Designed miniproteins, single chains, continued (3). Designs and how they scored, part 76

Each design is a single chain, and the fold is of that chain. pLDDT is the mean over its residues in the fold that is shown.

## One batch from the design tools (miniprotein)

Design m10796
Fold by ESMFold2-Fast:
Structure m10796 (fold): chain A 117 residues (1-117)
Amino acid sequence: SDEALLEAAARAVAEWLADAFRAGGSAARAVALPVGTPREEILARARELMRAVGRPGAVGIAAAGVEATPDSIVVDVAVVHRDADGRESVQYGPARADRADPARLLGTEFEALEPVA
């Protein structure tokens, strides 16, 4: 079903990003959220995961499926990072996964957001 594809894509994108940050030396935590989870909840969950790490070089990632197209699956992703200096950065935007292989990432269109306290 499209819902199962959306769930699989969200999980794959979240873990792919977490593994990339871990390879760079960060402590990353990732979660896949239910299909259609709103932006504010995705951002809040990513921030919660980042803060739960409790050390510099912390990353929280949350992803939720949005829609399946004939050729791709759209997943909304939030990445909240705290660097070694304690500075927070927030990125949000769509990632596209291959419909034929939801674990295959086609691209991301992340926007930088201002960190909120």
Scores: mean pLDDT 84

Design m10797
Fold by ESMFold2-Fast:
Formats: C-alpha cells, structure tokens, sequence
Structure m10797 (fold): chain A 114 residues (1-114)
C-alpha cells in the first residue's frame, strides 16, 4: 500500500509539474483519490504534493511513512536551484478537521534570503 501510494504521489507530482493545477483542480484530485479507496490523510498528502509541484518545485525523491511524506525537491531561490526537504504530515485538528502540517525549514530559510 505505501509503495502504491508513493507511485501515485510521483505520478501526480510529475503531472502537476508539467501542467500546473489550480486550487479547485487540486481539490478535485483529492476527491478522486478518496473515491479510489485512499484514506482522507493519503488523499490530502497527494493534494499537497500536487500543489508544491504546481508551484514550480521539481520532485527528486518521495518517501511515505504512515501519514507522513518526506519530499526531496529542487526550487528556485534568488534565481538559484536549491534542494529542500519538505515533510508533510496529515492529521485531524482539535475540531476534527483534516489538516497538513508542513515542516520545511530549508524552504523558510530560502524565502528569508529572497
């Protein structure tokens, strides 16, 4: 299951990088993933990765561990390619709403230098 979801995340990321998706298209992709039997958490992670790829991040590597996905990506910061690690964890908040926690210290540092 984790190997299959990793493959799907890669396919969606590559597609979104070639053809950037709008927020509405990302939400439809999340809905389609849920209909295909993926969990709400897995579907939301796919959506988050598609958003990153649509924003211009080149996906280098993807690792899936439960509800956490670690993405190695290349982004342009100050016109230079910078390799970053983004950790996405899907969870439910105190109100029972599905949220994604984003841990991307290298991305935040690159943005501070722009």
Amino acid sequence: MEEEIEKRIREYAERAQAHPLTGEEVMRLVEEARKEGLTDEQALIIGAVAMLASAGARIVDIKVEGNTVTIEAEVLADGRPVRITVKLTARRDENGELVVDIDAPELLEALRRA
Scores: mean pLDDT 74

Design m10798
Fold by ESMFold2-Fast:
Structure m10798 (fold): chain A 63 residues (1-63)
Amino acid sequence: SMKRRALEKAAENSQEMADKYQALGEEFLARNTPEHRAKAEEYYRKADAFKKQAEMSKKNAEE
């Protein structure tokens, strides 16, 4: 199904964004200043949001 393939691609793209923001969060956390820690928390929240979006797209593809 074209719809299923599109949702699988959307899940993959969202997971890639989650991985990128996770890496940015880790990089900023390593700098160990309050400003960098706050930015790391923002990146981790973005990573979590994209991961949830990826899971939703994957579930919709399996339906």
Scores: mean pLDDT 85

Design m10799
Fold by ESMFold2-Fast:
Structure m10799 (fold): chain A 85 residues (1-85)
Amino acid sequence: DPEAERRRQQILEQIRAAYDRYMEALDAVVDARLNNADEAVIQAKLDALRAALDALIDALSQLPELRSQVDHMRKNRDALLAGVV
């Protein structure tokens, strides 16, 4: 089905873009902590990282084969971010 394949390719592209944004947000948190940035700046970067992770999970949720993994990530979202303390 050419339409289904095109839709899948669009989803994979969205996942790649969301992943790149997540990695950029993660780097920003690390940089802010390494440079002893103000707590408000660190909190803003953490909020951006949380939003980027949510966007990545939402992008991944468009793939039915990842449904169980996505459900697990949504339920354990705070634990996934705990490694970035």
Scores: mean pLDDT 83

Design m10800
Fold by ESMFold2-Fast:
Structure m10800 (fold): chain A 132 residues (1-132)
Amino acid sequence: IEVLYAQSLINKGEYDKAIELLEKFKDKSADYQLVLGNAYYKKGEYDKAIEWYKKAIEMDPNYARAYLNLGKVYYKQGKYDEAIKWYEKAIEINPNNVRAYENLATVYEKKGDFEKSEEYRKKAEEIRKKIN
């Protein structure tokens, strides 16, 4: 309940209130750690976001969202090869993760690999058609 409320606060831009709420309850669940990482990511505190997402993965190694969010942080830091690695892990865990394919396309475009960018965009479109 508190974790879902904290995520709602993050979605509204109330990052410090979300962090205060989460720190008060100190839940050790993977969801708690993911949402705390989300709050730090939105504040631009990327090193703290990475720390909390890695803790979420330690608690639940199959948490595809944590791998996806790690990739997004590395992408924001301009660490494109690290971003690719974590997005590929997200796809390994959830092959229907459309967002991970879209993010891979964006990273390859930033690296100037337009052929791979287009390949991953097509894969994202194919998956969308299968799950709709």
Scores: mean pLDDT 86

Design m10801
Fold by ESMFold2-Fast:
Structure m10801 (fold): chain A 98 residues (1-98)
Amino acid sequence: SMEAISESAQADIETITKAAKENMKDILSPDKQKAVSAYSAAMIYIGIINLASDKEKAIKALKELKEVALELTKSPDPFAKEMAADIAKLTEKAIEKL
């Protein structure tokens, strides 16, 4: 249920944020399938964080993910750079709507 998802996200937001940050590093993987999987996982993590009832913790988590994404945009790989830029934009929009 949506309530169970929101409650789980709230309870585990710091753990989810830590996992998301670690997983996002795989966007720089030379294995493009692994990089795309990391990008997709980042979208899911952002969605889960947006369901958190504690807006202040959600905003903090999204800001941390945006910081990681912005660091990844420094990559010389245009594919990784584009995926990281999309994550940064999505975290920014999510923060604005919370």
Scores: mean pLDDT 81

Design m10802
Fold by ESMFold2-Fast:
Structure m10802 (fold): chain A 55 residues (1-55)
Amino acid sequence: VAEVLRERGALTPEEIAKLTGESLATVQRRLDRLVAEGVIERVKEGDKTLYRLAP
């Protein structure tokens, strides 16, 4: 997940699931863990939620 974000920047969970072939539930679980660990951050853009590598 973090590797995909490094390559492509900010992505929605749905986009990550499509790119990795993982289920949306699995991707959301991984994203939540990475946010809790401070590796990535959650960003709101309009009505969408994107995830990107933390600064």
Scores: mean pLDDT 76

Design m10803
Fold by ESMFold2-Fast:
Structure m10803 (fold): chain A 62 residues (1-62)
Amino acid sequence: SERLRLEMEAGALAVHLAVAASLGDEAAREALARVSALIDAGRYEEALRLAREAIERLRAEE
C-alpha cells in the first residue's frame, strides 16, 4: 500500500538522521524531532519530504 511505503521510507530516513544526530549534528537532531512528530501524526508525505530536505542539507554542508 502507498501508506505503508511512505511510512517505511520516512522511517528509514529518520534512522539516517538519528545516526547524524548521534555524531553531534544539531540540524539532524532538530530534523529528527520534527520528522518523528509528523510520523506520529500520520503525516508521512510531509515527514518524508522534510527528511529528504534535511539529509540533502547535511550532504551539502559536507
Scores: mean pLDDT 81

Design m10804
Fold by ESMFold2-Fast:
Structure m10804 (fold): chain A 55 residues (1-55)
Amino acid sequence: SEELERKRREIARKIGRALRVIGDAIQEILEKKLPEEEQKEVFERANKEALEILK
């Protein structure tokens, strides 16, 4: 049904956005060669942001 298609698209967009946030965090860590303490901060922020998107 059209409603199910719409909900499916919304879920797909949210998942895509959340994955992009995590991907961007990994890219930042690798490109900037961040030390372990800064890596933890970047991952923590990205995980928090991704969880907010998935709500």
Scores: mean pLDDT 85

Design m10805
Fold by ESMFold2-Fast:
Structure m10805 (fold): chain A 65 residues (1-65)
Amino acid sequence: MLRELREAIERARSLGVENARSLEELLEKAREALEKAVSREEAEREVELLRAGLESMADQIFNVL
């Protein structure tokens, strides 16, 4: 899932979609937070935050996919 989403973001970025860069930054921040998570509950919380952020920006990516 995350890898497929990352590939979609990279594709959108290559096509000049403005919001793709913001989504890539959001994904990288989430990855860093997950790597620092010391518990499963903390990791799940970070995944939920990433999902909410991606949903807010999904309209731009959806138009490219």
Scores: mean pLDDT 62

Design m10806
Fold by ESMFold2-Fast:
Structure m10806 (fold): chain A 59 residues (1-59)
Amino acid sequence: MVTLTPEERRVLRLLAQGKTDEQIAEELGLTPEQVRELIDRAMEKLGVKSREELRRILR
């Protein structure tokens, strides 16, 4: 099983709560650009093509 990293999981948890990239970055001490990179990597690992699709599988 290709497992998400702990950092990717934290980003996805906050994204599932409806937080913006900027809000996630502030909470995790990252830049919004780093948050987007983590989301993109997580989407690739989960086989989803959009953030809307990602949100649907997260809840």
Scores: mean pLDDT 79

Design m10807
Fold by ESMFold2-Fast:
Structure m10807 (fold): chain A 80 residues (1-80)
Amino acid sequence: SEVDKAINELKELVEKLRELAQKFKEMGMDDFAESIERQIKALESLIEGLKEKGVTNLDIIQRLINAAKQLIESAEKQLE
């Protein structure tokens, strides 16, 4: 379904955030890593809740996708 595709996209973005958090740790930027990890945990909790409740509202999922993309962009700019 379109909902399943959107959830899978969101999960892929969360994995990318995990990679960025690990990279910040390797660079000794622990505060940035912790900030990203807290946001990952929040996103994962929301994804799990959506899956369990069978949510079909793409607007909610798309909002989470956009939030994850913005966080990735901000994190990548910190690495430049």
Scores: mean pLDDT 81

Design m10808
Fold by ESMFold2-Fast:
Structure m10808 (fold): chain A 62 residues (1-62)
Amino acid sequence: SLDEALVYAVKGGKYLEEGKYQEAADWFRKAAEIARQAGNTSLADGLERLAEEAYKKAGLPV
C-alpha cells in the first residue's frame, strides 16, 4: 500500500540524517518497490532516485 511505502520512505530519511547511507538506500528502494506495485510510478521513480543518491554517498556503485 502507499501508506507502507511512505513509512519505509520515512525510515530511509531517518537513516540518511544519521549518515547511514546504505541503510537509507535500502529503505528507499523497498519504498519504491511498494509504490510501483501500488501503481504510483511518479513516487516510485522519486524514491529510486533517493536510493541511488544514498548509494553514491555510501561509496557504492549504482
Scores: mean pLDDT 83

Design m10809
Fold by ESMFold2-Fast:
Structure m10809 (fold): chain A 94 residues (1-94)
Amino acid sequence: DPLAEEQQRLRQFVEDAQERFTEALNFPYLTPENIEEAKKNLEKAEKELLAELQAMLAQTTDPQIQQQLQALMEGVKQRTESLKALLEGKLLKV
């Protein structure tokens, strides 16, 4: 079932994306150096995740899947901005 396979790929993408954002922030101590590294890791994760979503969008003709992929692209952008803003708050305090 092609639609079920596409839904499974979207679920896998969400799980992989959550793991990548978690790993980007995986520091035992928040120094200014580690905060800047975390921001770079978040930007790298955003670029890679958006590239994967754009590739999936190019491979599908299902309008529902296209809408879900566009929503995921916006979610990736919003999550990256939110996490960077959180890290910037930590930088100002450290």
Scores: mean pLDDT 77

Design m10810
Fold by ESMFold2-Fast:
Structure m10810 (fold): chain A 57 residues (1-57)
Amino acid sequence: MEKRIEEARKLLEEGDPANIGLGVQILKELGYSPEEIFKELKKVGLPAPALAPPEAA
């Protein structure tokens, strides 16, 4: 389980749009909330990919 989280973090750290998308998808699969995903993105210095409220998406 932790290995999957580490994999997602490496994808986010890469900074490639496709890898960022895949990393976010993995975190969602693991049950991460939008806030937790946003926090992970902030830690690697990436801008939020529009984790907006459902109506604002």
Scores: mean pLDDT 68

Design m10811
Fold by ESMFold2-Fast:
Structure m10811 (fold): chain A 63 residues (1-63)
Amino acid sequence: SMQKEVDYLAQVSQQTRDIVQQMRKQGKTAEDILKKADEYEKKGDFLLSKSLKVVAQREKDKA
């Protein structure tokens, strides 16, 4: 169902924002976000892992 796919993508997007915001509040770096993405990949959450890697890469490209 297209609606379930859209809902899942929205959930992953929100989780990505929450994780990144919390990590930034703790003074974590883009490298820390990449390590967090690897942890999610090991747990089988490949979409959340990919989303976090995209954010970390954008932060590295700005530096």
Scores: mean pLDDT 81

Design m10812
Fold by ESMFold2-Fast:
Structure m10812 (fold): chain A 81 residues (1-81)
Amino acid sequence: SMEYEKALELGKKAEEALAAGNEEEARKLAIEALKYYLISKGVPEELAKELAEEAGKAEFEGDEEAKEKAKELLAEAQKAI
């Protein structure tokens, strides 16, 4: 799918940004890659975006509220596919 190909492209760009020392850019690209990956699995675009953003906050910022919200959004995404 085009969305899966976009996720792979963004994931590669995230790795390149990380290798260059651009941690902030790498995180943004990783979150965008996760969004497209979720869309490729049949998750609605808005839900995929929100889940990817909350997962990113949980992983990269240690946000416990975002972690719980990501769990709730993941359960909703599983019902959508």
Scores: mean pLDDT 87

Design m10813
Fold by ESMFold2-Fast:
Structure m10813 (fold): chain A 114 residues (1-114)
Amino acid sequence: KKEELKEIAKELMEIADELHRLGYITPEDYERIKELIEKALNSKDIDEQVDYLLQALTELASIVLNRLAQHPDDPRVRRIAERLIELAKKLSEIYPKYKKTVDRLIDAIRRALA
């Protein structure tokens, strides 16, 4: 479980880096998301790790949803959105306590992709 959470953290960081390179995320939002991921990686409590990763995932999803509203046919944003859905699924499988919150995020992203 901890190694899987570390892998999710790495993938979320890669998504944040890609959004930053594309100019889809502000420097302030990028640093905030990076801090959430670093807090998750440094936490020894699994509940805290998942809480921080869920916060980072939620913020990345909000940024991607806003970009999809502006550029619905951008293949780069659509690919990132699909990657966020897969990471959200992995997180809910590792920690079912947040399944309802994660399912709402997945549904919101799927609606934006339709």
Scores: mean pLDDT 85

Design m10814
Fold by ESMFold2-Fast:
Structure m10814 (fold): chain A 59 residues (1-59)
Amino acid sequence: MELYRVVKDYVARSPHELTLEKGEIVELLGRLDDGRLVARSLKTGRVGVVPGSVLEKIP
């Protein structure tokens, strides 16, 4: 399982995007060609698209 930490707050701009708060942990499900990621929030269980710039990989 590939985990990422949210490094800055992000508010979804569409129903396909995920709203995230700084410090949340998400599971990476996929990568899009434009640098966005498909992730699942471990807090809410929601799946959505977020900019890669708001996430940092956890080792």
Scores: mean pLDDT 83

Design m10815
Fold by ESMFold2-Fast:
Parts: structure tokens; sequence; C-alpha cells
Structure m10815 (fold): chain A 72 residues (1-72)
């Protein structure tokens, strides 16, 4: 249905936003790891936790999108 197609489109848009956030955090994490100070190491651990949460959110969206696409 057209309604299902629009729902999938919105979920894919949300997934793209999460993927952009992951890319930004991965870039920051790389910079912090290159710095190597104790402060940078602490910030890196905090960003790794944030990345983990976003990766779970992306995985959930992938499962939902796949299930909805199979109903088309």
Amino acid sequence: SKELEEEIKELKKKKEEIEKEIEELEKKLKELKETGTPEAKKEALELEVELGVLEIERAVLNVVIDKLEKKL
C-alpha cells in the first residue's frame, strides 16, 4: 500500500540520520584516540557508549524496515 511505502520512506530517512550521527561520532573517536591524553581516553570511552546505542537503534530500524518491505 501507498501508506506502507510512506512509512518505510520515513524510517529510511531516520536511519540515514542515525548513520550520519554514527559517522560524526566515529570521526571524533578517531581524533580522540590519536590525541592519546587521559582526558581524550575518557571522552573516547563515553563516545564508544554513544556509538553502541546508535548501532543498536540502527539495527532495530533495519529489522523493522526489512519486515515492512516484505509486506509490500
Scores: mean pLDDT 87

Design m10816
Fold by ESMFold2-Fast:
Structure m10816 (fold): chain A 104 residues (1-104)
Amino acid sequence: SMQEKKREMAVLLAAATIHVAGAQLMIEKAKEKLEEGKVEEAEKLLEDAERDLEAAKEFLKRLKELAEKYNDEELLKVAEKLEEKLKELEEELEKLKKEAEKAK
């Protein structure tokens, strides 16, 4: 039913949002650890952030496919905005990984 599909999309959005937020938190903590010279702790946080970003990508892909299929333009815009934030976090993650490697 339409109601069940709306619930599925809401759950996928919530899951994607939680994982993006988790990655952002781990990235911020990794920055702090790098500033403190705690390279090993920073690398573990960056690994956790990478897993969260991978999970968020999967949920967003499924969400966008459903939003397009059911012509939910508002939800598609929300998903696209979250995808842009995810891309920014991926770029920050790669930058911090390079900084951690140089600190060894």
Scores: mean pLDDT 89

Design m10817
Fold by ESMFold2-Fast:
Structure m10817 (fold): chain A 86 residues (1-86)
Amino acid sequence: MKVVITLKNYTEEQKQQWLNEAKQLQSKGYKVTVTESGDTLTITIENAPVTLEVAEILRAIGLGLDGAEVTIEYEGDTTNITITFP
């Protein structure tokens, strides 16, 4: 399974928190790619299990996103998560 997380309108502190989450996933052996383009930060996780790691990501989203808009879309084996901070 592939998970693509797109962050918009983030602060530097939020960026660092999400970069740390990406590093933790890399330490678990997942193929993680981080790309920054303008005001958009994209984190791509390949070969993620459908259950545990996605649930952990969604929980981190839920806990760290007061006031943010979150869109989750499933397309085949890809989960797209878009987060727009206030």
Scores: mean pLDDT 72

Design m10818
Fold by ESMFold2-Fast:
Formats: C-alpha cells, structure tokens, sequence
Structure m10818 (fold): chain A 70 residues (1-70)
C-alpha cells in the first residue's frame, strides 16, 4: 500500500533529522496502513521503539528499510 510506505519513508527522514517524536508518529501510521503485513510491521515497530530509546539511529534506519521492502 502506497500510503504505508510513504509513512515509513517519512519516519526514516525524521530519524535522520534526530526528530524522534515525528519518527514514532510516522511509524505508527505506517502500521495502520500496512494491514497485510501487520505481524511483521508490528515486530519492526517494537524493535524500532527499542532502538530509538537506545539512541541507536543506525539500527532504527535499518529496521525502516526492511519495512519499506515489504
């Protein structure tokens, strides 16, 4: 779904800008739109939240790239 992938891309841009609040918002929106891959996106979302808490932006970007490839 086009909208879900757009939100993942926006989340990635927000992480690159160190805007964790926007990154979290866009990641949540992406999960709502990517219904067919909901289980995988949910796991990626949980891992993304953990990476953002640890300030591991490299890991967070990697997780978003995996979600975009779905």
Amino acid sequence: MEEGKKYLEKAKEAIEKKDLESAQYYAIKAVEYLKDNKEVIKLIGEALEAALKDKDYEKAIELLDEAIKL
Scores: mean pLDDT 70

Design m10819
Fold by ESMFold2-Fast:
Structure m10819 (fold): chain A 66 residues (1-66)
Amino acid sequence: GEEIMKELEETAKRLVEAARNGDYETARELGRRMRELAEQLPEELKEKAEEILRQAEVESVRAIVS
């Protein structure tokens, strides 16, 4: 669980960075990877994973409009 959570957080950072750079294709692929990682987590960690996904989406939009 811990290793998957770390990869999810690292993938979220890469997604936001790709969005800031205008690399929306990479951001989209990273978003798919995050969803795949979230589905592999036990139920008690899925809620945290969904929050990380939501925050990554909010931050990527913020990066575009900033």
Scores: mean pLDDT 78

Design m10820
Fold by ESMFold2-Fast:
Structure m10820 (fold): chain A 100 residues (1-100)
Amino acid sequence: MVKYKLLLAHYSEETGHLFIVVYDNGNLVLVEIVKVKSIEEAKKVFEKIAKEYGLELLEFSGNDGVAAGYENEEARELLAKILSSMDTEAAKKLAEKLSK
């Protein structure tokens, strides 16, 4: 299996929570649920965690509440594949961005 590091985050405006997961070479290394006041605060928390894990290539799906960070092209391709399999508009839009 190719070595990769990736981050996936989902913000829920209804509950005010940011859900973040980080994978390192197929291992789940972080799961956090953070109470946030806005999508702006959610984006800042996402960017901070991505930086802490050395993820420089970041995408954020605008106001849809889905964001992704990845280390390399293999992580990007895997993330696009995972997101494209999700039955949500936000995930599908982010998958399209990651596939380009």
Scores: mean pLDDT 75

Design m10821
Fold by ESMFold2-Fast:
Structure m10821 (fold): chain A 65 residues (1-65)
Amino acid sequence: VTPEEIERLKELVKEAREKGLSDADITYLVLGEVLGVPVEKIREMSDEELVELLRKEAEKVKKKL
């Protein structure tokens, strides 16, 4: 995860809170941004699919650093 991606996530969370979104909806927004997948797609995905994508993303970060 780059500093630019972290800053983008912070802005996304701030904007969502200002719009009055629930913590669950904010969580889906953050996951969608990290994984590059629309929020609607994240909500339709299984827990196993989400965990697998997060693991792959974490491994990419480890390999680059």
Scores: mean pLDDT 70

Design m10822
Fold by ESMFold2-Fast:
Structure m10822 (fold): chain A 58 residues (1-58)
Amino acid sequence: EEDLLFKMVLAYNAGDKDGLLYWAEKLIEKGYSVEELVEKLRLMGFPEAAKLVEEHFK
């Protein structure tokens, strides 16, 4: 889980929005809710990444 969260943030910082969403989907498949991922991203200081995840998985 933590490795996938790290990959998600790395993809976003590299400008790879598709990679961000890909790793977010893998975390959801492993049992994370969309709301949990959105909150984690906001707490880590990535509110725009959180918004992208929230809007994609509605």
Scores: mean pLDDT 81

Design m10823
Fold by ESMFold2-Fast:
Structure m10823 (fold): chain A 115 residues (1-115)
Amino acid sequence: EEVEQAIRTLEINAEALSKLDPEAAERVRKVIETLRAHPEDMEAVLDEALKIARENGRLTDEQVEIVREAFRRLLAEGKLTPLDVATLAITLVTSQVRFPSADEVREALEAWLAH
């Protein structure tokens, strides 16, 4: 159910983007394909989104490492649902949404891990 909700969220986003930004819609579709192929592997879904964001110039290699480490920790603690991962993946792969700086990501993650 949670994975199907995540897929539906991504599909709605891709459809909405198809006329406005076809390239962003295609990036969202790649995330959907990864989630359908690996519905129990949220790390694989995140890795695909981070790869797309890096290749599209939205994240530096340093920012990718910070996000990846933090997400592995949050997944291990059971704090991330498939819908949370889908929401972040949309943010990472769409050209219309700005991702926080490395420092902003680090500060947010430190706050989540401290609680």
Scores: mean pLDDT 71

Design m10824
Fold by ESMFold2-Fast:
Structure m10824 (fold): chain A 66 residues (1-66)
Amino acid sequence: SAKEKAYEAIEAILRGDVERARELLEETELPEEVKKLLEQGIRAAEAGDSRAAMEAAMEAAKLVNE
């Protein structure tokens, strides 16, 4: 499901697995706000900004954990 793919993308971002996170984001239709936060997390992880990556991932998790 889209929700499961979003969780996998969050986990990939937290692991620094940018390629996996991008792949999941490309193959899954997600709400725009979730997609935006995941893209922010990916960019932060690519830049080595683990704090910003974690913050973006946590905000995305809040939107999908209903």
Scores: mean pLDDT 82

Design m10825
Fold by ESMFold2-Fast:
Structure m10825 (fold): chain A 68 residues (1-68)
Amino acid sequence: SDPIVEFLNRASVEELTKLKGVGRERARNIKTAINGMGRLPSTSVLERIPGIGKKGAEELIKELEKLL
């Protein structure tokens, strides 16, 4: 299992806001998108989330790699 994918599927909005560069709006957008999909299948989908984009996805993955 990908620990980043597992974390993102389980994390609350509040847990996501503890990540560097993730404010409450960005955290809500991530959770709304994941809930709409039922589950995040892979990190490659992160760049398609509204308000995240390619650079935002790369930065999020980098911060999660430091913590997990």
Scores: mean pLDDT 84

Design m10826
Fold by ESMFold2-Fast:
Parts: C-alpha cells; structure tokens; sequence
Structure m10826 (fold): chain A 85 residues (1-85)
C-alpha cells in the first residue's frame, strides 16, 4: 500500500538521522512513520517505528515519554502476533 511504503521511507529517514546523532529529527520521522503504519493497519511496522522513537527519546533524556512509546510498541507487537495466530 502507498501508506505502508511512505511509512517505510520515513522509518529509513529516521534511521539515517539516528545514525547521524540527530535524535530530535529521528524522533519526528519515527512519529510520522508510526502514524502511517497505523493508518495502513501494519501493526508490526508501527511497533518498530514506536520502539525506534523510544530509543531516540532516551537519547534526548525524555525518559518518561520513551517508556510510554516502548510500552505502546510492545502492545502493538502482541496484537500483531495475535492476528497472525
């Protein structure tokens, strides 16, 4: 789907920004990727984007926000595994 492809492109941009130490920029790409994956019904893609968002937020010292997105990623991954079962 177009939404999933856009999500994958934003996830890749986020990964490039993270590798460059641009954690605020990476977090923004990951947020946008997660939104697109959720719109596409891609729970695994959304979980990956939210997990990566959590890691970027940890680098920024936003530990409370990082913990909430890490938990959200776990919930989405569990939901994806349930749908595949």
Amino acid sequence: SALRAQGEALLAQGNAAFAAGKYEEAAEYYRRAADLFLQAGDLKGAAEALRNLSLALEKLGKLREAATYYSAAGILLAAADFEES
Scores: mean pLDDT 89

Design m10827
Fold by ESMFold2-Fast:
Structure m10827 (fold): chain A 65 residues (1-65)
Amino acid sequence: SAKRAQLEALRAQARAHAAAGVPVPPAIVEQIAALLGLDEAQRARLRAMDAEGVIAQLDHALAQL
């Protein structure tokens, strides 16, 4: 599905940033939050996560699709 492909692409981008030792850019986090349909509180929690936390959320979402 288009949603799966977009989430997989965002996960690849998040992994690239983690491998480089830098945080996932806010623009990528906002794209993830929008695709996952997160509310404001969930979006705020995602924004506070490190790269490994963001990747774990994407792994969980992709496993449920």
Scores: mean pLDDT 86

Design m10828
Fold by ESMFold2-Fast:
Structure m10828 (fold): chain A 65 residues (1-65)
Amino acid sequence: KKKVALVYAPTEEKAKKLAEKIEKETGIETIPHVKSDVEEIRKTYLELLKLLYDVELIDVERLEK
């Protein structure tokens, strides 16, 4: 099954742009997440993805240096 990447950014706008860029460049389905999201919601979402898809989760955090 497919690989899925997870990208984090400080704002929704930035997260969506990063997700689109990564998906376009790599062909890997990329899910945008805002850093303001609570850990519990994120953890539950990742668990659901693992169950519904045979996925290898790639955690990509992009912060400006």
Scores: mean pLDDT 62

Design m10829
Fold by ESMFold2-Fast:
Structure m10829 (fold): chain A 60 residues (1-60)
Amino acid sequence: MKDEIDQLLEKSEQYKKEAEELYKKSKETGDEKLKLEAEILEGISDLLEGVANLLRKKLQ
């Protein structure tokens, strides 16, 4: 369970970094699709962090 929480947090951080890169690229190119993709990755990252926090609370 604890290792699973750590994996979820690691994936969350990875998706946040990918979202930041896509936001930067969207700003440079004006590509709204890249902005949407960044928002989706940010949302997935937030969900993974939320699941990790819920699992942590369930154990404690």
Scores: mean pLDDT 81

Design m10830
Fold by ESMFold2-Fast:
Order: C-alpha cells, then sequence, then structure tokens
Structure m10830 (fold): chain A 94 residues (1-94)
C-alpha cells in the first residue's frame, strides 16, 4: 500500500508553504466525475499551489482532504481515505 498521490502531493505543498508562505494560491472548482463516498456533492472547491503544471491543494468544503490536479485538468481527491475523481472547471487566483 503506497500513499495516495494526492496525499504525497499535499505533503509537498505543506513543505512549500513552510518555506514560501506568500506563494501564489488558487481557488479551484472541481466537477466530480466519481463522487466522494458519503458526500452529496457534484462539485467541490480546493485551495491550491501550482507546481510544475499541476495544482496541489486541500479540499475547501464537505470533508478535509487532499487534491492533486494534473496538467490535463484531471483531478484526484483523497477525503480522509475516501477516494474520488474529477476535472477542474474553474481556476481563480487568490
Amino acid sequence: PESHPALLARAVMRAIEHKIPDAPRYRLTIRLTEPIPGVDATEVEAEALEVDGRYIGDLHGPAPGAVLVYPDGSALIDADGRLARGEVVEVRPL
């Protein structure tokens, strides 16, 4: 059992935040293509850093969790061991 990619990416994000606390942040709106189990939502929001064409962040909403968005806009979500997938539909600078 390897750590989920979103959790590993979140650890990287925390390290970056510690060293560069004023790094640009983004609000992501993610449409769920695979729902988060136990969460009645079709879209979720995340707050993220951009790293090498990927967005890495935390879920802002229905459950605490990690988000990794690939350069193609596809998203992996880990919400406290509950795995989901989506696609980014909006990116806004904070």
Scores: mean pLDDT 74

Design m10831
Fold by ESMFold2-Fast:
Structure m10831 (fold): chain A 63 residues (1-63)
Amino acid sequence: AEEYERLGEQYLMRGDFEGALEHYIKALELAPDNAALNFKTRLMILGLPDEELREKFEKAFKI
């Protein structure tokens, strides 16, 4: 889980929100009880500037 979380952070630093969220979602699949990561992931999806990308991750994350 932590490995995917770190990869997601690296993608986020590059401005690759799609890559970041893909890896955060994988981290949550391995650690679904991580409340901080869950909250951060939901908040990032809702804050995405790209509506198409937001819809994709909302569907994938089931929010």
Scores: mean pLDDT 72

